# Ledger of designs, part 108: designed miniproteins, single chains, continued (4)

Each design is a single chain, and the fold is of that chain. pLDDT is the mean over its residues in the fold that is shown.

## One batch from the design tools (miniprotein)

Design m15747
Fold by ESMFold2-Fast:
Order: C-alpha cells, then structure tokens, then sequence
Structure m15747 (fold): chain A 109 residues (1-109)
C-alpha cells in the first residue's frame, strides 16, 4: 500500500508516529486552500509548490516564519530524499498533486 509508505515517510520526518486524526488534519488543512480536492506537491520549481513546501513544513513544526528562505530550503532538502526538488513520494498517481483519496490511503493501512 503506497499510502502506508507515504505515512511512514511523514512519520520518519516528524520523528514520531502520526495519529489518524493528525493525517486527517493534514489532509483538511492542505486541501482547504484549493477548490479542487487536490493540493500541489511540494516543489521548489513553482510558486504553488513553494507555498506547499511552507505549509507542509509548518504542519511538521519545521518552519515557523512562513517565508521561503534559506532556512525553509534547508529543511526541505532534508525531506527531499531523491534531491530532485519535489516530494514525488506524496504523488501516488503521478499528476503533481496529492488528493483526498491519496490521504485516505494513509488511513487504510
């Protein structure tokens, strides 16, 4: 289950186990900024992707100033295990977005 792999990745980054309530909160928060049921994958190459980086880092407690600066970029580099500037692990269908359905896969493990 790819949802289980993504949840394990997020738990490793957070340094702790995540509850189902926390995964639901992350889903609802990240999707709350978009009319569609999809949020852009964190990505340094696009403005929407950079905003997604800041939102994810804020949720994980890794960035508190909401500014895409050197500190945010260094925190993101620790999450970007393949070094390509994108968190492709969150993109279960390859469309450049994380959907409500993909978050729900993290809950069905």
Amino acid sequence: NKGAEVREFLEKIAGRKLSDEEIQLMRDYLLSFYKADKAPIPNIKTTDGQVAILRLLGLLGLNDDNVFDEKALEAFKKLDTDGDGSLDILDLDGDGYISKEEFDQMLNV
Scores: mean pLDDT 69

Design m15748
Fold by ESMFold2-Fast:
Structure m15748 (fold): chain A 65 residues (1-65)
Amino acid sequence: SRLDQLQAELEREREQLRELERKLEEIKRNPSSASPREKAVLEAALAVTRASIYFLEKLIEKEKK
């Protein structure tokens, strides 16, 4: 169903968020392991993923009636 597809996409985005947060924590623990540019790209990806999760949650709420 459409709801099942949206829930699957939400779980995929949540998995992506966990991976990005893990990478950011590794960089925080060892700042010399990544350039400022690499960190900025990762932070941007994190922000985009959080926004995608927010919109998917809203779409799922709407689809639930």
Scores: mean pLDDT 84

Design m15749
Fold by ESMFold2-Fast:
Structure m15749 (fold): chain A 98 residues (1-98)
Amino acid sequence: SAGFEAAEVVIRALDEALEILKRNGASPDVILEVEISLGLARIALGVGKLIGDGEFAGRMAIKLARQTVEYLRKNGGPEEAIRLLEEGIRRAEELLKK
């Protein structure tokens, strides 16, 4: 399912962004926000697989990643992490278009 693939793309982008934040010594609050978003995206993928709804999984993961990007921009998150998340979101949205 394109929706499940979209969710997995976003989950990988969130995980990679989290490693960038840890490597750059981001504050514990910023790290926690991304960890929460990553955890919720993984839950959305699991729920989507359980109920057979890839669109739900993909759209929820994209929404969580968009919220994470907004949080990082407001809280001085590194541009490398923001850019990586925006690319993941873009690719995931393209997968959901058909």
Scores: mean pLDDT 89

Design m15750
Fold by ESMFold2-Fast:
Structure m15750 (fold): chain A 106 residues (1-106)
Amino acid sequence: SALERAERLVEAGVSASELTERGATTPDPEERAVYAAALALLLGERLGADEETRRRLAERAARIALADAAGADPAEVEAEAAALEEELRRLILEHASPEELAAYLA
């Protein structure tokens, strides 16, 4: 699954920057889902989110990437992406240090 492959990339030490670049350049929808899930796992780890929250964020990120690539209703994809972004924003605001928060707001 995309989540299992994402977990392996995180375990291998692939950086957030590298995952972002790979996700932006790959034409493969399945690979995009894997990189999106891996980024969500890394962000969750940095924010101190528990395993359940990290897994849920990764599953949502993968689903959004796959739905977008499959030509799902743009309004539904955008709504799910906005909901995930708002959840990530809340985690950043709750758990980030003042320095990390300043970087996020830049």
Scores: mean pLDDT 77

Design m15751
Fold by ESMFold2-Fast:
Structure m15751 (fold): chain A 57 residues (1-57)
Amino acid sequence: MKYTAKGPKATAVAEGDKLTIYDSEGKKLGTFDLSPEGAYFLALAVAKAEGGTVTAE
């Protein structure tokens, strides 16, 4: 399952055990290896903090 958290300044994509972060221009900032639970939780927290949205696929 893939979670996409979109905020005004960044987009975070959590898929399995990986979290990928993009800046506001769509440039990939990095990919981090996390636990699946940690990746999903961090994506949700980022969306809430930035007033963004979370989409599950």
Scores: mean pLDDT 72

Design m15752
Fold by ESMFold2-Fast:
Structure m15752 (fold): chain A 89 residues (1-89)
Amino acid sequence: MAAELRRLAEEARLVIDVVNRLIQAGLAGDSADLPEEVVRRVRPAIDEIIARARAAYEQSGLDGALQAIQDYLAELRAQAEAAEAALAA
């Protein structure tokens, strides 16, 4: 149980960190160089973010795409915080 909560929190935090790094690199006009293992671990979450952002962009333009990305990151953060709180109890 505790090991499962730790793994869940760590994976959610890793996805948030990678996405934030990719956003910062994109805004700077750079490409983020990430280790292959990290890319493999976060790929399903990145694909989900891209799919949601694309769908939102088609309906609401850039503002919709940015909101969809922010909403997903907020969901991951809440998930990590809930798992961390359960471990602390």
Scores: mean pLDDT 76

Design m15753
Fold by ESMFold2-Fast:
Structure m15753 (fold): chain A 68 residues (1-68)
Amino acid sequence: SSREALELAIALLEQDPSLVDAALEFVRAANLSPEQLAAAERLFAAVRADPSRTPEAIAWLRELLATL
């Protein structure tokens, strides 16, 4: 389900920020809108460039999860 995929993405990033690409694959599996997916890809690219931004990605995924 979309919820389970997003929960797994959050869990991966909380455990290890280097798992950003694996977390993005779960986000892609979450059946998001094209606009939501594009936003996720931009945010995850920013985290890949700067892992200190991982809390921003986790916060965004939690907000998205709350709207499902």
Scores: mean pLDDT 85

Design m15754
Fold by ESMFold2-Fast:
Structure m15754 (fold): chain A 69 residues (1-69)
Amino acid sequence: ALTGAQLASLVRNLAAAAGVPLSAAAATTVATFLLEHPNATAAQLAQVLAALGVPAAAAAQIAEALLAA
């Protein structure tokens, strides 16, 4: 299992690859959501990313990549 810090780092890396740089705080929020909701769907994760200001297309891409990792 990934630590919260490792998961936050993965979130930031995947967001940067999608062209959407995330702050450390935003990445930590996503990591915490994933740790609290291990059965979260890509749609639920994309909604969390969109709430943090990530554009819908990038949010969907990042969510799918995170769940595939």
Scores: mean pLDDT 81

Design m15755
Fold by ESMFold2-Fast:
Parts: structure tokens; C-alpha cells; sequence
Structure m15755 (fold): chain A 67 residues (1-67)
């Protein structure tokens, strides 16, 4: 999963609409995701945008997707 499109780290915080779109995309690609997993992923995306720690968030999201 890609949380950052470029190497550059100046990307603005995602809107709620953009986060919702990512969640819907994940549901289509991973139809076995539970509501609990989706909620965790949403929180990780929000936290990554606040802390700019996209690598850590991507790693945690990938662990959830691999379950």
C-alpha cells in the first residue's frame, strides 16, 4: 500500500473524503477485511497524516492486510 506518492515529504493532510475513498478502495481489493481492521487502518492513515510517519503506518496497515 502507498500512503505517499512521491519521495517528497511536503504532502498536505488528507481530507476525510480522501481517507474514505482509500478505505473503499481497500474494501474492494481486500473484501475479507473486518470492520475492526478497517477502523484500525483509518486511524493509522489519520495518524500518519498528523505525524508524517508514513512508513510506520504503511507497515502496520500491511500487517493488518496480511492477516
Amino acid sequence: IKLEGEEGEKRPKRSQEQIDALIEQLKEHYPGLTEEQIEKIRKLIELADETRKYDAAAEEIQKILDE
Scores: mean pLDDT 69

Design m15756
Fold by ESMFold2-Fast:
Structure m15756 (fold): chain A 89 residues (1-89)
Amino acid sequence: MEALRQAVLSGDIDSAAAILSERFNIPFEKAYKLALFYVELHQNGSLIPSPEEIEQVTGVPFELFKQFVLDLGLMDEETLNSQLKLAES
């Protein structure tokens, strides 16, 4: 977790993608897109892609994506749930 967190916080997309590819056993191309979502979330403070878009683009279940957002400290659960509720409406 610490290496992944540092890569995301520093905007090191290539390192984050490599770690995510190994951890989720997904192709680097999908892991790169996943890493971009985490880095963008950290930099912008907002979740722009929908849960369905994240799953379609990365192949990772949204619940796992959400858990990593919380574990990496990129956003608190209340803020994340609030943004998801707005995206569903």
Scores: mean pLDDT 76

Design m15757
Fold by ESMFold2-Fast:
Structure m15757 (fold): chain A 76 residues (1-76)
Amino acid sequence: MAAEAVYEQELAEVRAEIEQIIKDNNGDIPKILEESTKLLARKKQELIAQGLPEVAQRVVREASRYLFEKVAEIEE
């Protein structure tokens, strides 16, 4: 219950930050991947530090999937 709410909120925040990274880097896929990877690494460490390693794993997995979907859209 509480962990699920944290997961949904953190995933939404990470997705929004990925969208901002994409917008700020205007089609530079290598830069988007570099900055998004650093974001995911930071978020994973923050959630682990909060005692939520399971949430960290879920957020990184789903955010990585979202990132790959968005990168594929840019290459169209």
Scores: mean pLDDT 82

Design m15758
Fold by ESMFold2-Fast:
Structure m15758 (fold): chain A 73 residues (1-73)
Amino acid sequence: LVKTPAQSLYDLVNSSDELKSALGDAVKPTATLDPQTLNVLQTFLTDHQLPAVTLSNDNLEQTLLVLALYATT
């Protein structure tokens, strides 16, 4: 069974103490992200001066890479 990008995001957020503290309450184990969660994630990227695009469930893969790099530094 292949994980959706939203499910991969949930796993990533819960694997990093920094991401869990910032996003853990907003990111839930769902197949797709709701608009509220997308907005919280967009704000996090902007506040941390990370590469940001207008987020949707269709473009989460690049955001996962950006957040993974953030979590490992």
Scores: mean pLDDT 72

Design m15759
Fold by ESMFold2-Fast:
Structure m15759 (fold): chain A 99 residues (1-99)
Amino acid sequence: SLKEKIAQEVLDLIDAAERVLRFLKERGLVSDEDYEMALETLRKIKELVEEGLKNGDISKALEKAIQILREMLEKTDSPLLKEIFENLIDFLKRALEKL
């Protein structure tokens, strides 16, 4: 279904963001603390999306994920993490509009 395709695209994007975070950490472009906080954030939103897909509450899961990402955006001083979180928020907002 369209909802399943959108949820899968969101999950794939979160996986891509985790790979980018690992790359940034390996290159010393983000602190270990920022990396761990960002990784925990991505894992939390991934779990919300997976639960939303299973329970048919995808829209609510995406709204909660956006809220969590906005909170992390306010807490981080890393320009690279801000860009990652802003791009995720924009994608999730577009995904929500398609539902």
Scores: mean pLDDT 88

Design m15760
Fold by ESMFold2-Fast:
Structure m15760 (fold): chain A 90 residues (1-90)
Amino acid sequence: MMSEEEVLEELETVLKLYEDWLKKVKKYGKTLSEEEKKELIKAIEEQHKEFTERMKQLMEKMSPEMQKEVEEKLKRIDEIVKEIIKILKE
């Protein structure tokens, strides 16, 4: 079972991964085929949904202060994911 510190470290790692993906999509997203864009969107949406559901379940065992930190990081990840998808669609 993950400690609160381990959950926050995983969130920070995932946030950095999505920030890196956003940078790559901004530079190279327009070079992808329509099929590649659709598959990438699907993969990102599925991974983000699974991760978010897992994090919400882990939050149930956390202090209210730690829940707030997790919620703020999840919100930032959600914003980045939405921006990536928007760029890939347009």
Scores: mean pLDDT 81

Design m15761
Fold by ESMFold2-Fast:
Structure m15761 (fold): chain A 88 residues (1-88)
Amino acid sequence: MLREEWLESVRRRAEEAGLSEEQIRTAELFVETSLEIAEKVGPEVAEVLARHKLTVFQLIGLKLSHEWGEIEVPEELLEAGEKLMKVS
């Protein structure tokens, strides 16, 4: 459910931004690949990413930015990022 909702949201936003079908397909593939990586870490990590509509790369970036004091990130995202980094 969350995966399908996120993919539909990606397509809608990309279409609204005027991206081509090829660019939209690439964005969808990037999201799907991110979720596959997250699911290898744990289904809870994939669920957090889908809920917040973030890729694994964006989550890692947010965690690093939080550690550098640039932004405040919810604990749920920090915990998911920690799990991702531990299996690398």
Scores: mean pLDDT 76

Design m15762
Fold by ESMFold2-Fast:
Structure m15762 (fold): chain A 79 residues (1-79)
Amino acid sequence: RPLRPESLEALLALLGSDDPALRALAARGIGEVARHVPLSREQIERIRPLLEALLGDASPLVRRAAAEALANLDRTHPE
């Protein structure tokens, strides 16, 4: 079942937080959702570039969370 739009919007908003712990939490949350919930093509196309941007984040915690989330997204939703 696809993720509800409001839940995804909340996670996407947290990816832009000034707090690296919240950015890492949001990235991990998106990765867990991708592993357990089927995402639409539109949701994947919106999420992927945001996670890719976080691979260059100043925080190692955020970079690790983004890499794990992208790995989960690629494994469960291959092109």
Scores: mean pLDDT 77

Design m15763
Fold by ESMFold2-Fast:
Structure m15763 (fold): chain A 89 residues (1-89)
Amino acid sequence: MKKVATVVARVTEDGLTAEEIAERIIANDPRIKFASAGAVGKPMAAVLEVGDIVYITIVTEESTTEEQIREAVEKAGLEVLSISPLQAL
C-alpha cells in the first residue's frame, strides 16, 4: 500500500522550475515514489523565485513518516509550510 500527502512549501533558492523541484524530492528519499509540483500563478516551465509558493503532491511507501517527507522537501530547496495528513491510496 502507498500513501499520498499534499505539501505547501515556499521556494528558498532562485533558478528552480516546479519539475526540477519534483525531481529533487524524488531523488532525496527512496521511499518517495512520485512527486508533482505546481507554483501558484506560474506555468510548469517557469523559473521560480525565492518566496514563490508551490503545492506538491507526494506518493510514498506506507511506512513513510511526515518527518521524512519534510526532510526530503527541505533538501530540495524549499521551506515546508504545511503537510496534509498522509492518506492511504
Scores: mean pLDDT 81

Design m15764
Fold by ESMFold2-Fast:
Structure m15764 (fold): chain A 78 residues (1-78)
Amino acid sequence: MTKVELEMLDGSVRTFDSVEEATEALLEEIRNDERLSELEKEIWEGIVRIYYGLSKLLNDPEFLSEQLSKLSRKLREV
């Protein structure tokens, strides 16, 4: 079973049993990030959902892991 490793907004690395679990975990952190405006949350959630859709279309969980971890790092810099 393919596990997804994801770098979270706090800089910790977590392992998930599915791309769905990894995606929802990051979406929850974005929704709860007090640094972000409502519009910024909508934009970042949209980007996360696009990467999720692409990973499912391509059947590539490593793509999701890499792209969401990069996104998480960028979000920590803002």
Scores: mean pLDDT 81

Design m15765
Fold by ESMFold2-Fast:
Structure m15765 (fold): chain A 95 residues (1-95)
Amino acid sequence: SPLLERLREILAQMELDRMTLSPRDTLARTVDYLLEVAELLRDVDPEMAERIRELAREGQKLLNDPNATDSQLVDAVERGLREVLDAIERVDKLS
């Protein structure tokens, strides 16, 4: 499935970013990926798409907070990764 392949590519890049970038830069990239995943899922699973969009909004709020700790930024990235993993499982079961 082209959708499943793209979701796996996004996951692989998110994992690489987590290993190579600062927590803040990783979260910024994660927000962009979550918005892409939500768009990809809009017609496939609208409820999951909206949940992921909300998570992207929360990540953006954290990025705009100058008092956000590295731990909070990392926790937000980890939540994003879990949602992308759930999206992969959901799409795989529909295929």
Scores: mean pLDDT 90

Design m15766
Fold by ESMFold2-Fast:
Structure m15766 (fold): chain A 80 residues (1-80)
Amino acid sequence: DVQKKIVDYLLSLGFELIQENEATGFKLFRKGDTSVVIDGNTVHIIGSDKKLLNEIADYLKSLGYKLVEQTSRYLKFVLE
């Protein structure tokens, strides 16, 4: 399960699970000012820590996610 790999990865980086809805596949993780939202096959990354954002982005790309939207503080990835 790709979502489980992302969850285990974020926890290994010191992220905390702040909110979840198992019925919808929604999970919100936070570490400092960095938030990661898992919403089904979509992952949103928000924060100012560019090194951390790039590390998470590279991991998601390794799992087959595609970057579909990018700003200075926001990345959106989709699997499919």
Scores: mean pLDDT 87

Design m15767
Fold by ESMFold2-Fast:
Structure m15767 (fold): chain A 76 residues (1-76)
Amino acid sequence: MYVLSDEELEEALKHIEGLIAQLQQLVAQGQTDFAQQMADIVIRELDVLIELLRSQGKLEYAKKVEELKAQVQQIK
């Protein structure tokens, strides 16, 4: 089982923030249905990541991912 390094986790967080920005842009362009579909996929992926981080004791990173998930849920 691969354990993500802190560098890999920081890059993953940046990638997630970029996805959130793209989803917000889709909503602003009136592509709400597509943005909602993509948000559902992102939420499922973030749930898997949160559980993985919690299982590894990386609670601070799990909390950051939960905060990003809350932002995605505001788009949905």
Scores: mean pLDDT 81

Design m15768
Fold by ESMFold2-Fast:
Structure m15768 (fold): chain A 79 residues (1-79)
Amino acid sequence: DEVKKLIEEGRYEEALELLIKNWGKFKSLKDYFEWVSLMVLALAKLGDFVVARSIVENYYRLTGDEEFKKKLLEIIEKV
């Protein structure tokens, strides 16, 4: 919620800092999916497409989830 609010306010660097602090504090796969989605979105909004794509590829390598990989790539394509 706090991360989403920062992103909605255009505060992408603060959103990234909060996401990094929350790494490894996942209660479920759903929390991990949400974290990856928000991280990719914040990086893409900051223009860091290389790191954003690297996170998508790392997610795919760990999970094999083609459908969610496609959704993450769509986030990067949002301009």
Scores: mean pLDDT 79

Design m15769
Fold by ESMFold2-Fast:
Structure m15769 (fold): chain A 68 residues (1-68)
Amino acid sequence: SAEKEIEELLKELEKLAKETKDPRIKAMLESMIDGLKKEATTAISLGLGEQALKRVKEQLEIAKKMVE
């Protein structure tokens, strides 16, 4: 399900935030994760889980580039 995939991708984002050594990037990733959790919860409640999943996938790719 989209909800379960979103949970797994959010855990991957949390891992990136925990493992980064740059405190500024860590703070930015933690803010991103909090925002995505709120957005995903709302979207899922509205039946927009697939849109939320796409958004989380896009943000994860941005996060991976930020830690480079």
Scores: mean pLDDT 86

Design m15770
Fold by ESMFold2-Fast:
Structure m15770 (fold): chain A 104 residues (1-104)
Amino acid sequence: MPAAPRAPATEERVEELERLLERYKKNKDEKSAKVLYIELVELKKELGIELKEEVIKEVEEKKKELEEWIEKAIAADNENPDKENIEKGVEAGLVLMVRAVARL
């Protein structure tokens, strides 16, 4: 199947993601805010905005940590669906949804 078309990298999209990030931060949704921050930095990169090397390294580390957390949360929920693992799986699903919305 061909990949779904992505929204073009634009300054308007950067502003939209910044507004979403602020909203999730105010709601204390730390993991969704982390996803939005990663997607915002990637979008700025695609737009050709010069980023500090420290920011790029930080985002790569956060991205790796987030992907590992998502994989572990989903695997734990599938293997042992107790209350804690189900809650982690649901949180991982919501985080993936926020990432999908950020890429639209």
Scores: mean pLDDT 72

Design m15771
Fold by ESMFold2-Fast:
Structure m15771 (fold): chain A 80 residues (1-80)
Amino acid sequence: SELREAALRGVERGEGELAAAREALAGNAEAERVLRRLEEALREAREAIERARSDEEVRAVMEKLDRVLIAAGEELRALL
């Protein structure tokens, strides 16, 4: 599935952005809590995408992940 491959590439980019953010925000304990939640969400999304049996299931996982990314981004911006 091209959608599955694109979704997994999206998660991989998110993991890279998370690593960069963790480096940039090193020493901020509140930011680290948000970043750990993001790491867990990315891990769960990867597993769910790999287990997904349809494009509809992949879209549902991506929509859920997108909501978590938006919320976490807002929390991180509030800490800066």
Scores: mean pLDDT 86

Design m15772
Fold by ESMFold2-Fast:
Structure m15772 (fold): chain A 94 residues (1-94)
Amino acid sequence: SMEEAEKEIEKVVESFEKLLDDIIKAYKDNPQLLEAMANQFLKYVIREAAEWAKEHGLDPKEVAERVAKRLIEILKKKGIKVDEKAIEETIEKI
């Protein structure tokens, strides 16, 4: 259901923020590698959310877009540059 999707999206967002903080700590002395790792992790989470949606009879692209929007805002809030083209290409492949 959409209510179950919303709950799962919130859990995904919370897990992403926690793991992103670990990535920031690990790569804080290398900004280019931090940017690359954060964007790779974001793309991974978007793909995983889409697969979860497929398994639950939901629109995988819609769920992926909702997750992407929330995760992009988190990266921006933490001052990490978002590879918006790579994210758009990731969603298009769903």
Scores: mean pLDDT 85

Design m15773
Fold by ESMFold2-Fast:
Structure m15773 (fold): chain A 111 residues (1-111)
Amino acid sequence: SVLEEAEELLERMEELVEELKKETDPEKMAKLGRELAELGLRLVKLALELSKDPSQIEKAIELLDRAIELLEEAVEILKKVDDPKVKEAALELEIVLGLARIVLGVLRLTK
């Protein structure tokens, strides 16, 4: 199920953000940030697939809204770190965050 896959991805993203909060090694923080960006992109794709069913648009919005909160939290953590690899991971997350916000805006207009 697309919904089940999206919910599992969101749960994994929550786990990665909690790991990121505890991490102090810049190399590991950059890796966690890049993994979050990858999962965020996959979630955007799944939300778009869910939105093809009008009855699932509200659920797609809820999933994207939560993913945006997690991505925003990750960006704020990574931006505090003075490391080139971490800054690059933060930029990748900001790009994914921008895409997620655009998709969320489009879905809200279909309500």
Scores: mean pLDDT 90

Design m15774
Fold by ESMFold2-Fast:
Structure m15774 (fold): chain A 69 residues (1-69)
Amino acid sequence: SSSQSMQQIQQLIQQAQRAYNQGDYDTAQQYLDQVQDIIMQNNTNPPQDIIDQFRDLTTQVFTSRVNSR
């Protein structure tokens, strides 16, 4: 269901944020990839707040990986 997919998305974003905070950028990217897959497979339209969190975290992970931080 859309509600179940949303809960999964929120949980994965939380796990990605935790991995990012620990400096594990590869693991953070893997969680973000799973979020993208859920959105595409379930034709889920997340609220803007969730989209903003996902995009912000994706940008942070990308920047950190490029700079090897």
Scores: mean pLDDT 82

Design m15775
Fold by ESMFold2-Fast:
Structure m15775 (fold): chain A 86 residues (1-86)
Amino acid sequence: SIEEFIEKAEKQLEELRKQFEEAKKNNDIKKLKEVMLQAGALEVGLAVLLWVMKKEKAPEEVIKRAEELLDEVRELLDEAEKLIRE
């Protein structure tokens, strides 16, 4: 179901945040890049999911939850990118 997909995506983001914090603490640039790749894949998946949900007129609360999750993924990507960029 769509809700199960969102729940799985939330768990994936939580794991990525933990990996990001550990990589940041250790100045592990390779791990930061791996987190960015995984977060980027999650961003694309959530953007596609939102497009499908809006087209199929999914409940507004489910759409909002996915939009908030997408925003959180984008924030993580921005933070990781800032640490990798000079």
Scores: mean pLDDT 86

Design m15776
Fold by ESMFold2-Fast:
Order: sequence, then C-alpha cells, then structure tokens
Structure m15776 (fold): chain A 108 residues (1-108)
Amino acid sequence: DAVGARAVALAREALEAAKAGDYEKALELLREARRILESEPLSLEAAEEVADIAREILALDLPEEVKRAAAEVLLAAGKQILEVGTTKEEILRGIAYILAAIGDLLEL
C-alpha cells in the first residue's frame, strides 16, 4: 500500500516536527496527510497507524491550530477504519477514533 505508506510517513514527520517545535511544518504535513485520507483508500493497517500517530500528536502540548489539524487527521483515519473494517472489534476501534477526534475538536 504505497498510498498508506505515504500517509503514515507524513503523519510520522508531522509528529517529529511538532516535537521539534516546528509547528508550521507540522501543520503543513498534517494537512497533506488529511488530503490523502480524504481522497484515497488506505489499508486498515495504514489507517490505524495514522490514527495512532495523530493521537500521539494530540497528547502533546501544542498550539490549537496544530491540535485541530491532528484531530482532523484522526477523524479522517477513523472514518477510513470504519469503512474498511470487517470485524466488530475493528469497527468499534474506528468509532472510538472518530469520537476521540470529535471530543478534541469540540474542546478547541
């Protein structure tokens, strides 16, 4: 899954940029990852990995704009997990990621 690998790479680079205090780069990378998630289907594994990275970013003390972008990535990834998930456990994980993202967006 070349598209999924790219989305994961962008999310990971965004996490490293956020940790380094490069918020402009983190925001750009998160917005690019979101565009991929909204336009291209990912594998379940790739979508779950992006969701986990977005949650890791959201756990950091970051500017509201960066947190909002990360929550939007988490929402898009959760929606993909819900669409491609086939087991009750996979579907419930997708829903959990979506609810977490909505909660973060409402707090911002």
Scores: mean pLDDT 88

Design m15777
Fold by ESMFold2-Fast:
Structure m15777 (fold): chain A 74 residues (1-74)
Amino acid sequence: MSKEALELESRAALHVMAATIAKRAGDTEAALAHLREAAADLERLIALPGLSEEERERARRELALLREEIERLE
């Protein structure tokens, strides 16, 4: 995996963790902001050349789950 792909994956994971903490605190606005940032990072990851199809499929599945969660919180 490229440095850019690793950085995008790491940032997405950190935003998901931050969103979980915000949800537990009842801060829906902060949770939504972090989930949207994670989704944007995964969208950029999926668009990168050189990812394996397995890595790309995994990112697409994670993005779909994040989009579903965003819709539930809106």
Scores: mean pLDDT 85

Design m15778
Fold by ESMFold2-Fast:
Structure m15778 (fold): chain A 86 residues (1-86)
Amino acid sequence: RADSLAVEALYYAQQARQALKEGKFDEAISLARKGVELALEAYRLEKNILTDIALASAVHTLVKALEAKGKKDEAERFRKEAIERY
């Protein structure tokens, strides 16, 4: 279950990065937020290399999506929160 959620989170992070490349910033933020939700659920169920990578990737993608939209304060809050959880 945890590994399945982590893989799903990575999928959403990849889709969010593709949306960013296409200039679809709101879509990228929505996809990245879903990725973070799934990655956090995976990490809470089991702390392993895959769930750690998924969470780091999802958070990094959300931060980049928020920065691209000009939401620098929101991006910084997520960066700080991620550091506190590791």
Scores: mean pLDDT 80

Design m15779
Fold by ESMFold2-Fast:
Formats: C-alpha cells, sequence, structure tokens
Structure m15779 (fold): chain A 100 residues (1-100)
C-alpha cells in the first residue's frame, strides 16, 4: 500500500505542478523550477514498476519542499493553503512509514 499511495501522490503532484505552470505565470522562478523538478521526478517514479526506497524518499522530499514553497507563496489563499497542507501531510506520513 505504501507504493500505491506514493504512486497516487506522484500522479496528483505531477498534475498539480503541470496545471500551476500553465495557469500561474506569475509564480517566482524558484517555485517554477521546483514544479518542473517535481514533474520530472514524479514521472520517473511512475515509470518504475518497483522504485527503490531511495527513489521514493527523493520524490517525497521534493514534494514536501515544493508544497511548502506553494503554501508560503499562497499564504493569503486559504483554499490553496489547505490543498498544500493536505499534500504535505500525505508526503510526511508516507516518508515516516518508509523510514520506520
Amino acid sequence: SILEEARTLAIAAANDAQHLLKEEPDLPEEVKELLRELIATALALLSQPEPSREQLLAFLDLALRTYEALREHYADDPVRVARAERAIARARELRERILA
């Protein structure tokens, strides 16, 4: 189930990142770069039938950094903040389960 949950998060993260890059041209360049890296890392993870522990952790660490940056950028938007916080909580839970 950890792998299935990580795949679900990777699909959601890639879709979120692609949508934000298309619809939010005013995002800081640092955030846009995190979104591009997140798409590439998520797609690489999804292309692997049996991703390594290291690949899972690398994806989750990048997802955490990216969604934390989005939460900070959209601090005045409660809907975007709540969405980012849900992604952060999910990534953190999966990361802790992998490290246990």
Scores: mean pLDDT 89

Design m15780
Fold by ESMFold2-Fast:
Structure m15780 (fold): chain A 91 residues (1-91)
Amino acid sequence: MYEEKAKELKEEEERLKKLLENAKATGKVSPEVLAEIQRALEYTKKAYKAAEKGDLKKAREYVLQSVSELLRVVALTTENEEDARAVREAQ
């Protein structure tokens, strides 16, 4: 049960890491958007560690913080079509 949740969070960590690396490689994503993706990745790492220790309440709190950072990315890219396209290309 806990192992399955930790696996899901580990897969999301790898996805966000790949997104951040690809976004940096394109050179087209703004530093502000990159910073939000990096914060989302850090919260996902903390969620994984909390889930691995069986602290599902803390893991959920970190997941919500990661989601908030990703919603910030969506807000920033909605106002800037070039950033939105660059993030999409990085995926």
Scores: mean pLDDT 76

